# Designed miniproteins, single chains, continued (2), part 52

Each design is a single chain, and the fold is of that chain. pLDDT is the mean over its residues in the fold that is shown.

## One batch from the design tools (miniprotein)

Design m5905
Fold by ESMFold2-Fast:
Structure m5905 (fold): chain A 55 residues (1-55)
Amino acid sequence: MLEEAKRIFEEALKRGLSPEQAEFVTAVKLVQKGLSPEKAREIARKALAEVLKEQ
């Protein structure tokens, strides 16, 4: 799931969203895929941290 979250986050950034907006969109899409809001938020935050650390 983290790999999918990272992919969604990167796609949001490519569309011009800020890191905060991309994190929010990633969490929403994970909830739509069946995760709880709390778990989706946690994974989206980890995706943001990993992607930004690669810079």
Scores: mean pLDDT 81

Design m5906
Fold by ESMFold2-Fast:
Structure m5906 (fold): chain A 58 residues (1-58)
Amino acid sequence: SKAEEQKKIAREIGLELRIIGLEIERELLKKNGELTEELEKKIEEELEELRKELEELK
């Protein structure tokens, strides 16, 4: 179905945008001196989860 194909593409784009957004957030926190070890670990774990979801869609 064309609708299912479009939903898959939209989900892939959504995941890629969320990954980019988290990478930008991490860099901003780093530049502001607000990137604690705990926060960095949390962002890294969230990035791994998102990358895993993206891999499973391919």
Scores: mean pLDDT 84

Design m5907
Fold by ESMFold2-Fast:
Structure m5907 (fold): chain A 50 residues (1-50)
Amino acid sequence: EKLEELNAIAKPYNTYALKYGDDKIRIIGSPEEVEKARPEVEKKAKELGY
């Protein structure tokens, strides 16, 4: 599942990804950890068609 692949990228940063709408991903975690995870998760999300 695409969301599992996003969470494989997000979880090492102590964050997790949720799908919101058709093309939106929300990253949940502390502000510092979210900022570190954001570019990697967004890049992976685009590869997966989010």
Scores: mean pLDDT 75

Design m5908
Fold by ESMFold2-Fast:
Structure m5908 (fold): chain A 65 residues (1-65)
Amino acid sequence: SLIEEGIKLIKEGIKNKDLEKISLGAVKILEAAGTAEKALEIIKESGLDESHPYVKAILESLEAS
């Protein structure tokens, strides 16, 4: 699924410090969710470490959308 692919890309991007993968992962989740609000909910429930700077950046980007 796009959500599972997005979460994997974010995890890989965090591990490799690859901002392009992180961005692509967030976009895939947003596309699957249909709205920024739903994408935020999915990411918060995904088990990603919300204290991590890259995860915070994704959440802030979606909140600004």
Scores: mean pLDDT 79

Design m5909
Fold by ESMFold2-Fast:
Structure m5909 (fold): chain A 68 residues (1-68)
Amino acid sequence: SMMEEQNIKKAEEYLKKAKAAYAAGDYESAIRYAQQAVEYASKVPNNPRAQEIKKAAENLIKAAREAL
């Protein structure tokens, strides 16, 4: 559906921002962006692409918290 596609797109955009913040050493922003990626991905729980984004974002949150 259009709403599913929009939620996946938002999840991907936030994950990209989270990865960029992490690479820059901004772990607090990385966590915030990754949390947004998890929220959008969680709106489409049965979609494999959304599941992959959610897992990647959760792994990034863990890595960023360990780096703080």
Scores: mean pLDDT 91

Design m5910
Fold by ESMFold2-Fast:
Structure m5910 (fold): chain A 68 residues (1-68)
Amino acid sequence: SMLDEIKELKKKLEEALLAGDVETAKELREQLEKMVKEAKEKGLLSDEEYENEVTAIETVDRLIEARE
């Protein structure tokens, strides 16, 4: 399901960040943002779940900036 794909992307993104692979983290972050937005538009995420995912992505953006 799309929600399972989001979960797997989040796991891969965490692994890339832990490895210091900033390029891979940026690519995964863009994929995650696109899928989260699409899942919200399709009604697969509640408003609260969507806000939680957006906050998580914003945290990732700060971590990527700190590594550049």
Scores: mean pLDDT 85

Design m5911
Fold by ESMFold2-Fast:
Structure m5911 (fold): chain A 55 residues (1-55)
Amino acid sequence: AEAEAERRGQEAMARIRAGDPAVIRRLAETLGVALSPELTAQELIDRQAEMSAKM
């Protein structure tokens, strides 16, 4: 169900906001983005949303 996928997405974003480095790293790998000291969890979330909007 779509509700389950949305819930899983919200949980993943909540963990990114909590600063879970494993989740942040996995997201960066999935998006093909190199992590840098200036990248924050919010910027990774914003880039994921931007890519979704383009597709």
Scores: mean pLDDT 63

Design m5912
Fold by ESMFold2-Fast:
Structure m5912 (fold): chain A 55 residues (1-55)
Amino acid sequence: SDADVEAVRRETQQRFREEKDKIEAEITDPEQRARELGKLEADLGEEAARRLAEL
């Protein structure tokens, strides 16, 4: 349902915010921070795609 899709999107966005905050707190190097944020975005995107496929 649309509500289930919206729930996956909201949960993924919330998790991204929480993990992004941790990365930004722990990593001060701009290049390393950018790489870790890119990896986080890719990993959460794949997880969201898998969750949506199982609905």
Scores: mean pLDDT 85

Design m5913
Fold by ESMFold2-Fast:
Structure m5913 (fold): chain A 86 residues (1-86)
Amino acid sequence: GEEIEKIKKIVEKLYKEALELLEEAKKALEEGDKKRAEELLLEAEIILGMLRIILGVSKIIKDEELYEFTKKKIEELEKKIKELKA
């Protein structure tokens, strides 16, 4: 329904915000600003936590489309965070 479309927009907004934080963290690492990079990574991980809560809710309400949509965003962010920490 309309409520699921609103949740998808929230997921997209959170995903985009996390991507922007990870790009800023990458730039901070390239500039040697490890402290700023760690702060930006922490903010991105908080957003990842929010997305995991939405994933759990999507499973409880049995919305497979919302589940797969959210899961893909989580997997992409986890991969980028892992690459940046390596």
Scores: mean pLDDT 88

Design m5914
Fold by ESMFold2-Fast:
Structure m5914 (fold): chain A 70 residues (1-70)
Amino acid sequence: DPAAEEERLEEELRRIAEETIRELKDLSDEEVEASAEAIVEHYREYARENGKSLGDILRAMEEAERAARR
């Protein structure tokens, strides 16, 4: 189910953002959550405007990281 998979990927992206923010800054859980949510919303809107899913965005990020390692 593409819709269910997109929700799962959105949750994954939010989790990654929260972990990254926590590593870089000593912020409250509420501030971390708000910042991560803003990042997820930005990518969700970008995907919608460009006819892509969050899965497409996440896949592109993974591909870019693999390319950078070469």
Scores: mean pLDDT 72

Design m5915
Fold by ESMFold2-Fast:
Structure m5915 (fold): chain A 61 residues (1-61)
Amino acid sequence: AVDQVLATLESLDPETQATMARVIGRAAGRPELGEEAARAYRAGDTERGNALVRELVQTAL
């Protein structure tokens, strides 16, 4: 579930969140969106990072 993925990411540090966002982006076939999510997490914009990851996970299904 998307909520479980987001809960896991929220428990990680920003650099690890960024790395996971890139992996999710590549898996979803949208590496550019994964990079945007990674940038948001590194900037401390967790709300934007989570919104982009939610979009990526929904696209991958």
Scores: mean pLDDT 79

Design m5916
Fold by ESMFold2-Fast:
Structure m5916 (fold): chain A 69 residues (1-69)
Amino acid sequence: SSMAEEILRAAKELGEELVLKQGKSKDEAIKEVTEFVVSQGVAAGLSADTIREIVKAAVEYVEKLYAEK
């Protein structure tokens, strides 16, 4: 759904803010991004399976931000 795509985009932007601007550790960034996706997905009425897939994609994105550090 378009809402799932919007949440994933916002989660990736949050990950970039936490990692690149705030200097958060990988574990702290993953935790905050995961909490954000779960909160937004539940509020948007997304299924648990859809929320899980967005969490996976957002976490993989955060991990890539650290791969060349």
Scores: mean pLDDT 86

Design m5917
Fold by ESMFold2-Fast:
Structure m5917 (fold): chain A 90 residues (1-90)
Amino acid sequence: SIQDIVDELVKKLLELPTSKDVSAQLLEISDLLRQLESQLSPDAAAKVRKVFNEGVKKVLEALEAGDIEKAKEEARKTAERIRKIVEEAL
C-alpha cells in the first residue's frame, strides 16, 4: 500500500544520519521514492521529489560538516514534509 511505502521511506530516511553505509541506504530510499512516485499524481510526486532532494542535500551537508544532530533534524523535517504531502494527496 502507499502507507507501507511511506512508513518504510520515513524509517530509512530517519536512519540515514546514523547509517553504517550512507550510499547504500540512499539507494534503498531512492527505490522506495520511485515506488511512491508511481502511486501518486504527477503533481504530488513532483512535490515529494523536490522536498526529498532538498532535504537529502541538507542531511548530507550536515554529515560532511560532522553535525550529526543537524543531520537528524533535517531528516526528521524531510520525513514529516513527505508524509504531509502524501496525506494531503490521498
Scores: mean pLDDT 89

Design m5918
Fold by ESMFold2-Fast:
Structure m5918 (fold): chain A 89 residues (1-89)
Amino acid sequence: MNERAQEVLDLVLEVAKKNYNLSDEEIQKIRDILLKAIRGEEVEVTSEAAKEFLKAVRDIASGKVPLDEETRERLKELAEKFIKEYKKK
């Protein structure tokens, strides 16, 4: 895993751990989804929030989008929306 992909993963998991009382199992499931997206594998998601979030993760991890302060804030917002929708199930 490259440094940028690891930084994206760490940022999203930090949001999950701080703002939501997720179990280790839920955190592992989120991590697995993120790793699949980073690898360019197909992840079946139906919500627009999840699609936007995974696209942002892929674009940052692939180097299409720089991981600057503005992008970090946007990624955190998308991560929170994704986690909220994930927990509604």
Scores: mean pLDDT 75

Design m5919
Fold by ESMFold2-Fast:
Structure m5919 (fold): chain A 86 residues (1-86)
Amino acid sequence: SHMAQLQQQEEQNHMIQVMQKLIGAINQLVNDILSKKLPASTARKQLDQLVQKARDEMPPSGQSKMDEMIKDARNLVDQAIEKAEQ
């Protein structure tokens, strides 16, 4: 059905927007950590807030992909913190 195809495309576009917004925010957070603008505790708190917002905005069909992105984002932030502490 044409309407089902349009709905699927809109949902997929929404998922892409949520993912791109999260990726952009994580990249900014990593840059702020590496430039020593943020302490580790503040960075982790901001990451938790970004993750929660992304989960709330992600449709149910995208939650599994969001779980993978969150694991990658946490690893990336942890690596940035370790590098900034050196």
Scores: mean pLDDT 85

Design m5920
Fold by ESMFold2-Fast:
Structure m5920 (fold): chain A 84 residues (1-84)
Amino acid sequence: NEEIDKLIRKIAEAITEANERGDDETVSILSTALAALSAIRNGDEETYRRYLERLRKMGHDELAEAIRNRDFEKIEELVEKLIE
């Protein structure tokens, strides 16, 4: 899916930016979101559900819900807000 692959690439870029700033919390959140999206792309339902639940436990319910709903525009918006 072109949309999910584009989003995965954008999140990977955002992880690099957060890491360069030493923002370990944002790196952790974005890496978890990336893992959930990669699991969706690979059809790995168990891994997807595990990482989605992890996002929720980290206090990022809105991001988890956007991922669950495949709301790619909302995911991109929330990722941008995490990195500026």
Scores: mean pLDDT 87

Design m5921
Fold by ESMFold2-Fast:
Structure m5921 (fold): chain A 84 residues (1-84)
Amino acid sequence: RDSMIDGLETAIKEGQEARERARALGDDEMAALFDKAIEAYQKAIEKIKEGASDEEVMSVIKPALEAIYAYAAAHPELARRLEE
């Protein structure tokens, strides 16, 4: 779907901004997790273009998002600063 690709392109933009904020805070590990999410979003767009199912697309994205959420849960102060 073109709407799904548009959503992923927006997520890449937001991820790039979040990565920059993480680097500004000196959190290279969090920045690396956002890099992984951006790579997953780009791979998901390629899979959509190849005619992949929604399940296949989500299987590419899910591990990267879970890693970010797990890190944020373990470091709530850093997550709060990224929101600001």
Scores: mean pLDDT 77

Design m5922
Fold by ESMFold2-Fast:
Structure m5922 (fold): chain A 81 residues (1-81)
Amino acid sequence: SMEDKRKEAQEKVMELIKESLENKDSIEEVIEKLRELAEQEKDPVVKENILKLVETLESMKKENEEVARIFLEWEVKESEK
């Protein structure tokens, strides 16, 4: 069924992210791979879900970069005692 195919596609996307993170792929590389999958996807619901995931990852990357920058600066000062 289409619902089963959509769930399968979502699971594959999640597995791709997990494997890429385990392989130490950059989050930018994961985002690009997901964009390519979305471009090739013909099911509008699956495509929308992949694009939503890309948007979420881009937002998370931006927030995490800002948070990491703040924490790294703070951690350096803390380690100086």
Scores: mean pLDDT 71

Design m5923
Fold by ESMFold2-Fast:
Structure m5923 (fold): chain A 59 residues (1-59)
Amino acid sequence: DKKKKIEELKKLIKEMLEKAKKGELTVEEANKMVKKIVEIMEELDLNVEDLKKILEELE
């Protein structure tokens, strides 16, 4: 389900941004989360413009 994967992607990005803002994001966590985000983007055939739209919705 594309919608469920987009929701998962939004949740991962939001979690990563919140941890980064607090200075709690470790290099290991960042690498793991980025890899998961890239995997979901590849499955959904999302590009940089799609990612920008998702980020705008989180602000």
Scores: mean pLDDT 77

Design m5924
Fold by ESMFold2-Fast:
Structure m5924 (fold): chain A 57 residues (1-57)
Amino acid sequence: DLEALDRAIAEVDATRARLRREAEASTDPEERARLERLVEALDEGREQLLREREALL
């Protein structure tokens, strides 16, 4: 469902933005690195969702 995919992509984008702000605000190098890894995982998930979206078009 294209609409559900668009909602999922928007939620991933919102979560990525939040995690990036948290990483930038963090003074703990380990926490910053963990948040950056989470952002990378979300970027990969976003690409998967974009491919699924293209397959529906």
Scores: mean pLDDT 85

Design m5925
Fold by ESMFold2-Fast:
Structure m5925 (fold): chain A 60 residues (1-60)
Amino acid sequence: DPFIEELAKKYGVEPSVLEEALELLKQGDGMGAIQVLIDAGMSLGQAAEAVGELAKHYGV
């Protein structure tokens, strides 16, 4: 998925981490999505921004 790859490069995380966060968002687990991104080395602000970008792009 080109969007996941570009977003992963932007935040310096593996594409699989963003894919896991997206699956949690699709399940309605926004806090779980943020936690996965923080555990991958993102700050809370970066994780919240990335979650917002995923939600906007995928309509979740």
Scores: mean pLDDT 86

Design m5926
Fold by ESMFold2-Fast:
Structure m5926 (fold): chain A 98 residues (1-98)
Amino acid sequence: MIKKYEEEIKKDPNNYAAWFHLGVELYEQKKYEEAVKAFEKAIELDPNFALAWKGLGLALFELKKYEEAIKYFEKALELDPDDEAAKTLKEKAEKELK
């Protein structure tokens, strides 16, 4: 699926949804550093895209950057306060810091 999103980005580099989907695929392949870059680009293009903030937090969590992950989960919750998954992920990251 990555090639499809890379082709969509090549045609329209402002397609924030394609950058988000690229980030998800990279995350699933455990390419967390590359996933971070893709999610950051999606957020740059649409800073109100709550799922991209949550995705960035997840990728940073896997990289053990817990303080940064918490910050981005908080941003996702600011945009979507009813996201129970984002609340749980934030609490999980907070427990890792101790």
Scores: mean pLDDT 86

Design m5927
Fold by ESMFold2-Fast:
Structure m5927 (fold): chain A 76 residues (1-76)
Amino acid sequence: MEEEIWKEAEATLYLMGGVLALKDGDYETAIKYFEKAIEVDPENAVAYENLGLAYRKLGETEKADEYFRKAEEIRA
């Protein structure tokens, strides 16, 4: 399953970029990376969880709650 392996690798790279941006306080860049991770791997619960955290840091509580909820649905 070559296609799945490359999607997982690509999603992981975007996820790592997002986490680094999040730690640097660049929440807008973090959101962009996490959105790309979700585009590549729509079932990536960790990407949704981190996207929620980034939106919470920007004060967008409603969006944060929505993404945290999506992460829970994927983990279920």
Scores: mean pLDDT 81

Design m5928
Fold by ESMFold2-Fast:
Structure m5928 (fold): chain A 87 residues (1-87)
Amino acid sequence: MEPLYRPDDALRALLEEVGLTRETYTLTEILIGLLRYLRRQNLLDPENPDLADLSDTPLGELLGVDSLDIRDTEGIEARILRHTTRV
């Protein structure tokens, strides 16, 4: 079974915008939620859909980056783990 993580208030607020309202998630569920957030907010580059422009966005502030390669799952996971508490 994958370990469960509790998002901090900032990450939880972003997940709530895509209908994720639980107290704990697996890391995979958080990644899926963030990808859903990127798609709903139209943050993915239409000419390069693997890249997201996060400049001046709440997600960019949370992750500490101005751009994100959604294929870099390990890098994204490391950034997300800084905003979660393992349960």
Scores: mean pLDDT 80

Design m5929
Fold by ESMFold2-Fast:
Structure m5929 (fold): chain A 110 residues (1-110)
Amino acid sequence: MVKVRVLVEITEVTADRIVVRVSIEAGESGTLLLEVRVALAGSGEYTLASREEVTAKAGETVEVEVTIPVPAEWQGRDLVVRADAYETAADGERVLLASASAVVHVPAAA
């Protein structure tokens, strides 16, 4: 299995969207599956926002930018953005290698 570190940074927040930068550092080369999810803070009910394959190389940092549209019902509320990095094991199972999250407050529509 690849040793992986994931970092989630909120780069932009508006009433209509959140822009997230996910940084992935891998200790070994491999193909990773990155999934980005969002939930209302405290709900634990995550919605998939993005799923991408990422080619990692040993000692390299890969950055992925994800734009998440915000429904009107989430305006004025705190959201949790979560990034999960997976590897496909030899038996075909998805193995979670690393996870990171950030909390963001969505402004009310101006």
Scores: mean pLDDT 81

Design m5931
Fold by ESMFold2-Fast:
Parts: C-alpha cells; structure tokens; sequence
Structure m5931 (fold): chain A 80 residues (1-80)
C-alpha cells in the first residue's frame, strides 16, 4: 500500500489547519478557529478526491479521518 503524494500533501495541510484551529480555539479566538477548521475541511475534501482518483486506500483513510475530525471541531466551535 502506497500514499499518493498529492493526497498526502493535501491531508498534511488539512492537519496543519486543524491544529491551528485548535490553538486559536484554546486562546478563545473562535473566529480564527472557525476559519482554520473550514480550511481543514476544504483541504481534506480535495485530499479525498485525489486519493480516490489515485486509487490509494491508505491516503483515502487518512483524508477521511482528518475530514471527520475537522467537521467535528467546526461543530464544537459553532456551539460555543
């Protein structure tokens, strides 16, 4: 099983946005947290599309996990 390079880069960028959103959320900056979670969702969705096109199950699983985490984080911020 092999990672697709483009899907890996997109998933990594989504993960970085998810981490940044979590930092802003802890600092109480809910507007910046929301923006970063929205970017994480966008990048993760592109990673899923790329992984599916490349036939990379490993890349697809990673991208789906990041998308689920980002969507959950956005819902939590919207509830605050």
Amino acid sequence: MKYDKEALLLTTRATMHLMAGSIYRRLGDLEEARRHYEEAIREAREAIRRAREAGSELSLRDAEAVLAAAEAALREVEAE
Scores: mean pLDDT 85

Design m5932
Fold by ESMFold2-Fast:
Order: sequence, then structure tokens, then C-alpha cells
Structure m5932 (fold): chain A 74 residues (1-74)
Amino acid sequence: DDERIRAIADAAVAILEAAGDEITAALVRMARGISLSVGASAEEAAEFLKRVVELSASPEVAAEAVAAIERVLA
């Protein structure tokens, strides 16, 4: 469902923005748009968004954002 994809992306963006990682947050928003445009499942979108989050320069922030994605998906 598109709503689940938005919720997953928004959870990751909130963590990244709180950490000041505006570039990775913008990339997550673009990945959200791509996932919605291709009709991805929430699980497919979560895997794509986790890979994008791992582009963050901070492994700790990336891990927190990944955990947030997994909590929303569960």
C-alpha cells in the first residue's frame, strides 16, 4: 500500500533530518517517489530505502534509520 511506503520513508527521513543528514534525507524522498511510481510493495520499498539510508556518512545514523524502517514495516 502506498500509505505504508510513505510511512516507512517518513520514519527514515525523520531520523536523518534530526541528525542533520539533509542529503541522505533527500535521496530517501527520491527513492520513496520511485517506489510509488513503479508500484512497489512495502517490503520491496523498505529494502530499497534501507540501501539508500546506508549511503549516510554516519553508520550510527544509518543503523537508527534502518531500525525505524523495520519497526514501521513490522
Scores: mean pLDDT 86

Design m5933
Fold by ESMFold2-Fast:
Structure m5933 (fold): chain A 91 residues (1-91)
Amino acid sequence: MEELFLTPEEAVADLRALTEKIKAAKSSQEVANLFTAAGIVFAAAREKTPELLRALSEVYRASAEQDKKLGDVETAKRLEETARRYEELAS
């Protein structure tokens, strides 16, 4: 019944676009908003493929790097730990 589903290929493309936007983000709030959008895209994907998990790990890594640059070191640390986990699941 829920209409919010994406093919894995569509979700991967959307996550990659969000990763690029996160790397250009100018505030922790902008990073948080883009990260939330990435979570919605991931949740909407019909199937969690290895490619999708890799794309999600890239979002986590980009968010961690940008949050660290913007001074949110504790959030960055947690995001980096989660990125490693998704990278392992994608192998």
Scores: mean pLDDT 82

Design m5934
Fold by ESMFold2-Fast:
Structure m5934 (fold): chain A 69 residues (1-69)
Amino acid sequence: SLSEDDLIEIKAAMAIMGASVLIKYSENEEVKEKARKLAEEAAEAEKARDEERVEKVLEEVKKLMKEEE
């Protein structure tokens, strides 16, 4: 079974990967800027080991990805 620390790391990695895709492939500069900020927030939340904060950032990244479809 995954530990709480493992889940935080996995969710943060997912958020950072999603944000990185938006930064690289989005043609919208506002989306790129939001994605950069979300990647930074995910990294800080992971350092703080704040699962709720990591989950919120991941959901915001998922929302941005859906808006770019």
Scores: mean pLDDT 85

Design m5935
Fold by ESMFold2-Fast:
Structure m5935 (fold): chain A 79 residues (1-79)
Amino acid sequence: SELLAEAERLYAEAQRLAEEAARRLEAGDLEGARRLFEEAARLAARAAELLGEAAGKREEARAKAAETVARDRALLEAL
């Protein structure tokens, strides 16, 4: 899904920024590291939000499929 693809992209970028932040921290750039970790956390939070939304839509699709099966079964029993 588009939501899953976007979540994966954001999470990958968050990991990249966290790795860069770790390198900055090792080099003594504490302020640069902090800013990159904050940005990584923001992107990771957004990715988690999109993953939650995708899971919700998947559950709704399963519920709809179950309703369709139940309806078709009822129609067959009415014959």
Scores: mean pLDDT 80

Design m5936
Fold by ESMFold2-Fast:
Structure m5936 (fold): chain A 60 residues (1-60)
Amino acid sequence: ASNEAARVLAESLARLQASTDPKVKEEIARETLERLQALGVPRDIAEAFVRMNVRRAEAA
């Protein structure tokens, strides 16, 4: 079975890296959080994954 959460995070990271607009990055982060929760990821874990993804995009 495919790991859907990992795929969502990879897609989100690519979109975050392609954007320099803070408002667009915030929207991508919010969309990613919603998608992770729709996949059954608990909110606290989804929020941690999104925060990590945003930091990775800014560090790269």
Scores: mean pLDDT 78

Design m5937
Fold by ESMFold2-Fast:
Structure m5937 (fold): chain A 85 residues (1-85)
Amino acid sequence: KKKIAMLAAELSTENEELREKILELLSEEKKKEVEKLVEEARATTDNAKRKELLEEIAEIIEEESEEKLKKIKEIIEETLKKEAL
């Protein structure tokens, strides 16, 4: 769970399509929190702060149900397959 959530957090800062798909799976409250953290992570030049923000995003994602985590894993896998081509 933690590894998938961390990959989702990192890829969400770099890939808008992946970010939008993941946000659709979250509650409105968590969606707003993740959007704020992603913007902060993208704006920061401090590597330590960026890592902390990514870990906070990952914690929010890993609290989701097993069904939602499975969908997030599928989104990540599809994104990585597109990048390999």
Scores: mean pLDDT 78

Design m5938
Fold by ESMFold2-Fast:
Structure m5938 (fold): chain A 76 residues (1-76)
Amino acid sequence: GPAVEAAERAVEAGRAGDAREAARAANEASNAAPTIEASMAAGVAAVAAAAGHAAGDDRGGAEGAAKGAEKAAELA
């Protein structure tokens, strides 16, 4: 469904080091999530990507987003 597809895109973007796309896809996954747990996991992924970007650590933010998005896909 849309939440799983968005979470999977966030995982791919995060693994590619694209913190901005990982944050976008993770936010889409959070909004589309069928459960609070899936929404929260995707939200954590989006925050990790955004925080990494703000700190000048896009790679670290993207890696954190990938881990959170994997959990969001699993829970969705």
Scores: mean pLDDT 82

Design m5939
Fold by ESMFold2-Fast:
Structure m5939 (fold): chain A 66 residues (1-66)
Amino acid sequence: SKEEALKLLKEALERIEKGGDPTLELTRVYLEVPGEVAEKALAAVAEALRQGKSPIEAVKEAIKSL
């Protein structure tokens, strides 16, 4: 669900800010929230990264876009 995706993205963001690996933390979101909402959130992260934003900035924007 959207609420589950938001919760896991916020948890991933906190871990990344504390020095966690962005790829590992985002992979956890993908595995734990199957379906369209998680796919849209991860696509938003990928697009932000393509635009030159940091992983932290990309995840923050994905959270705000949901």
Scores: mean pLDDT 78

Design m5940
Fold by ESMFold2-Fast:
Structure m5940 (fold): chain A 83 residues (1-83)
Amino acid sequence: SAAAEEALRRRLAALEAAADALRNNAPDEEIRAALTAYAAAMGEGPAVADIILEHIKEDPSARKGIAAALERAAANIRARLEA
């Protein structure tokens, strides 16, 4: 349905924005905004963004792994939209 496709496009945009912010070492506030948008697109609350940011602050090496996971999720959504 058009509504389902639009929901997938919103999730894709949010995932790509969050992954880009993490890859480019964007300021915490920019990363928070991107992760909050992603959580909203997934139907989750804004606390998810704070949990991820706190994890990155405690273990900065996790940033690369989280970005890779978001990029993989985005690639999967893109493949579904192209099918």
Scores: mean pLDDT 81

Design m5941
Fold by ESMFold2-Fast:
Structure m5941 (fold): chain A 55 residues (1-55)
Amino acid sequence: SAEEEIRRLGEEIGRSTDLAERRRLVEEAYKIGEEAGISRERTEQLLMEGALRGA
């Protein structure tokens, strides 16, 4: 699902120390969210959930 894809991107963000990579992953997550009709606020929540798992 799109929500699971966004959470997985959040996990990658949580594991990454590269600012450029983190920015790319965030942009990808917003794109997935927009295509799936997920709000920006919800996309941010999903990224945060994933990041906590990735840390």
Scores: mean pLDDT 83

Design m5942
Fold by ESMFold2-Fast:
Structure m5942 (fold): chain A 94 residues (1-94)
Amino acid sequence: SRELLREAAELLREAAELLRKAGPIAEGAAELAEEAAEAVEAGDLKRAVRLLVSAMLLAVGARIDYELEGKSTELIDEALRLMLEAARALEEAE
């Protein structure tokens, strides 16, 4: 479904914005989430899934670093939720 692919790209871009707001440790995860959205829009779903998995792994790492520093993880937790929703939309689009 074109609608599900559009939803996935929008969710990934929103996740990237939240990761950037979280701070510099999450910036790498934000860049990969944006690249995943671009891959979805280009129709390269295999690349999109690989980039999404990498973005989620980096976001989890950033979450751990922020928790150890006593900083809020709320933005990263919301970004991870959006990335999981994007993954489900991509699966349903297949």
Scores: mean pLDDT 89

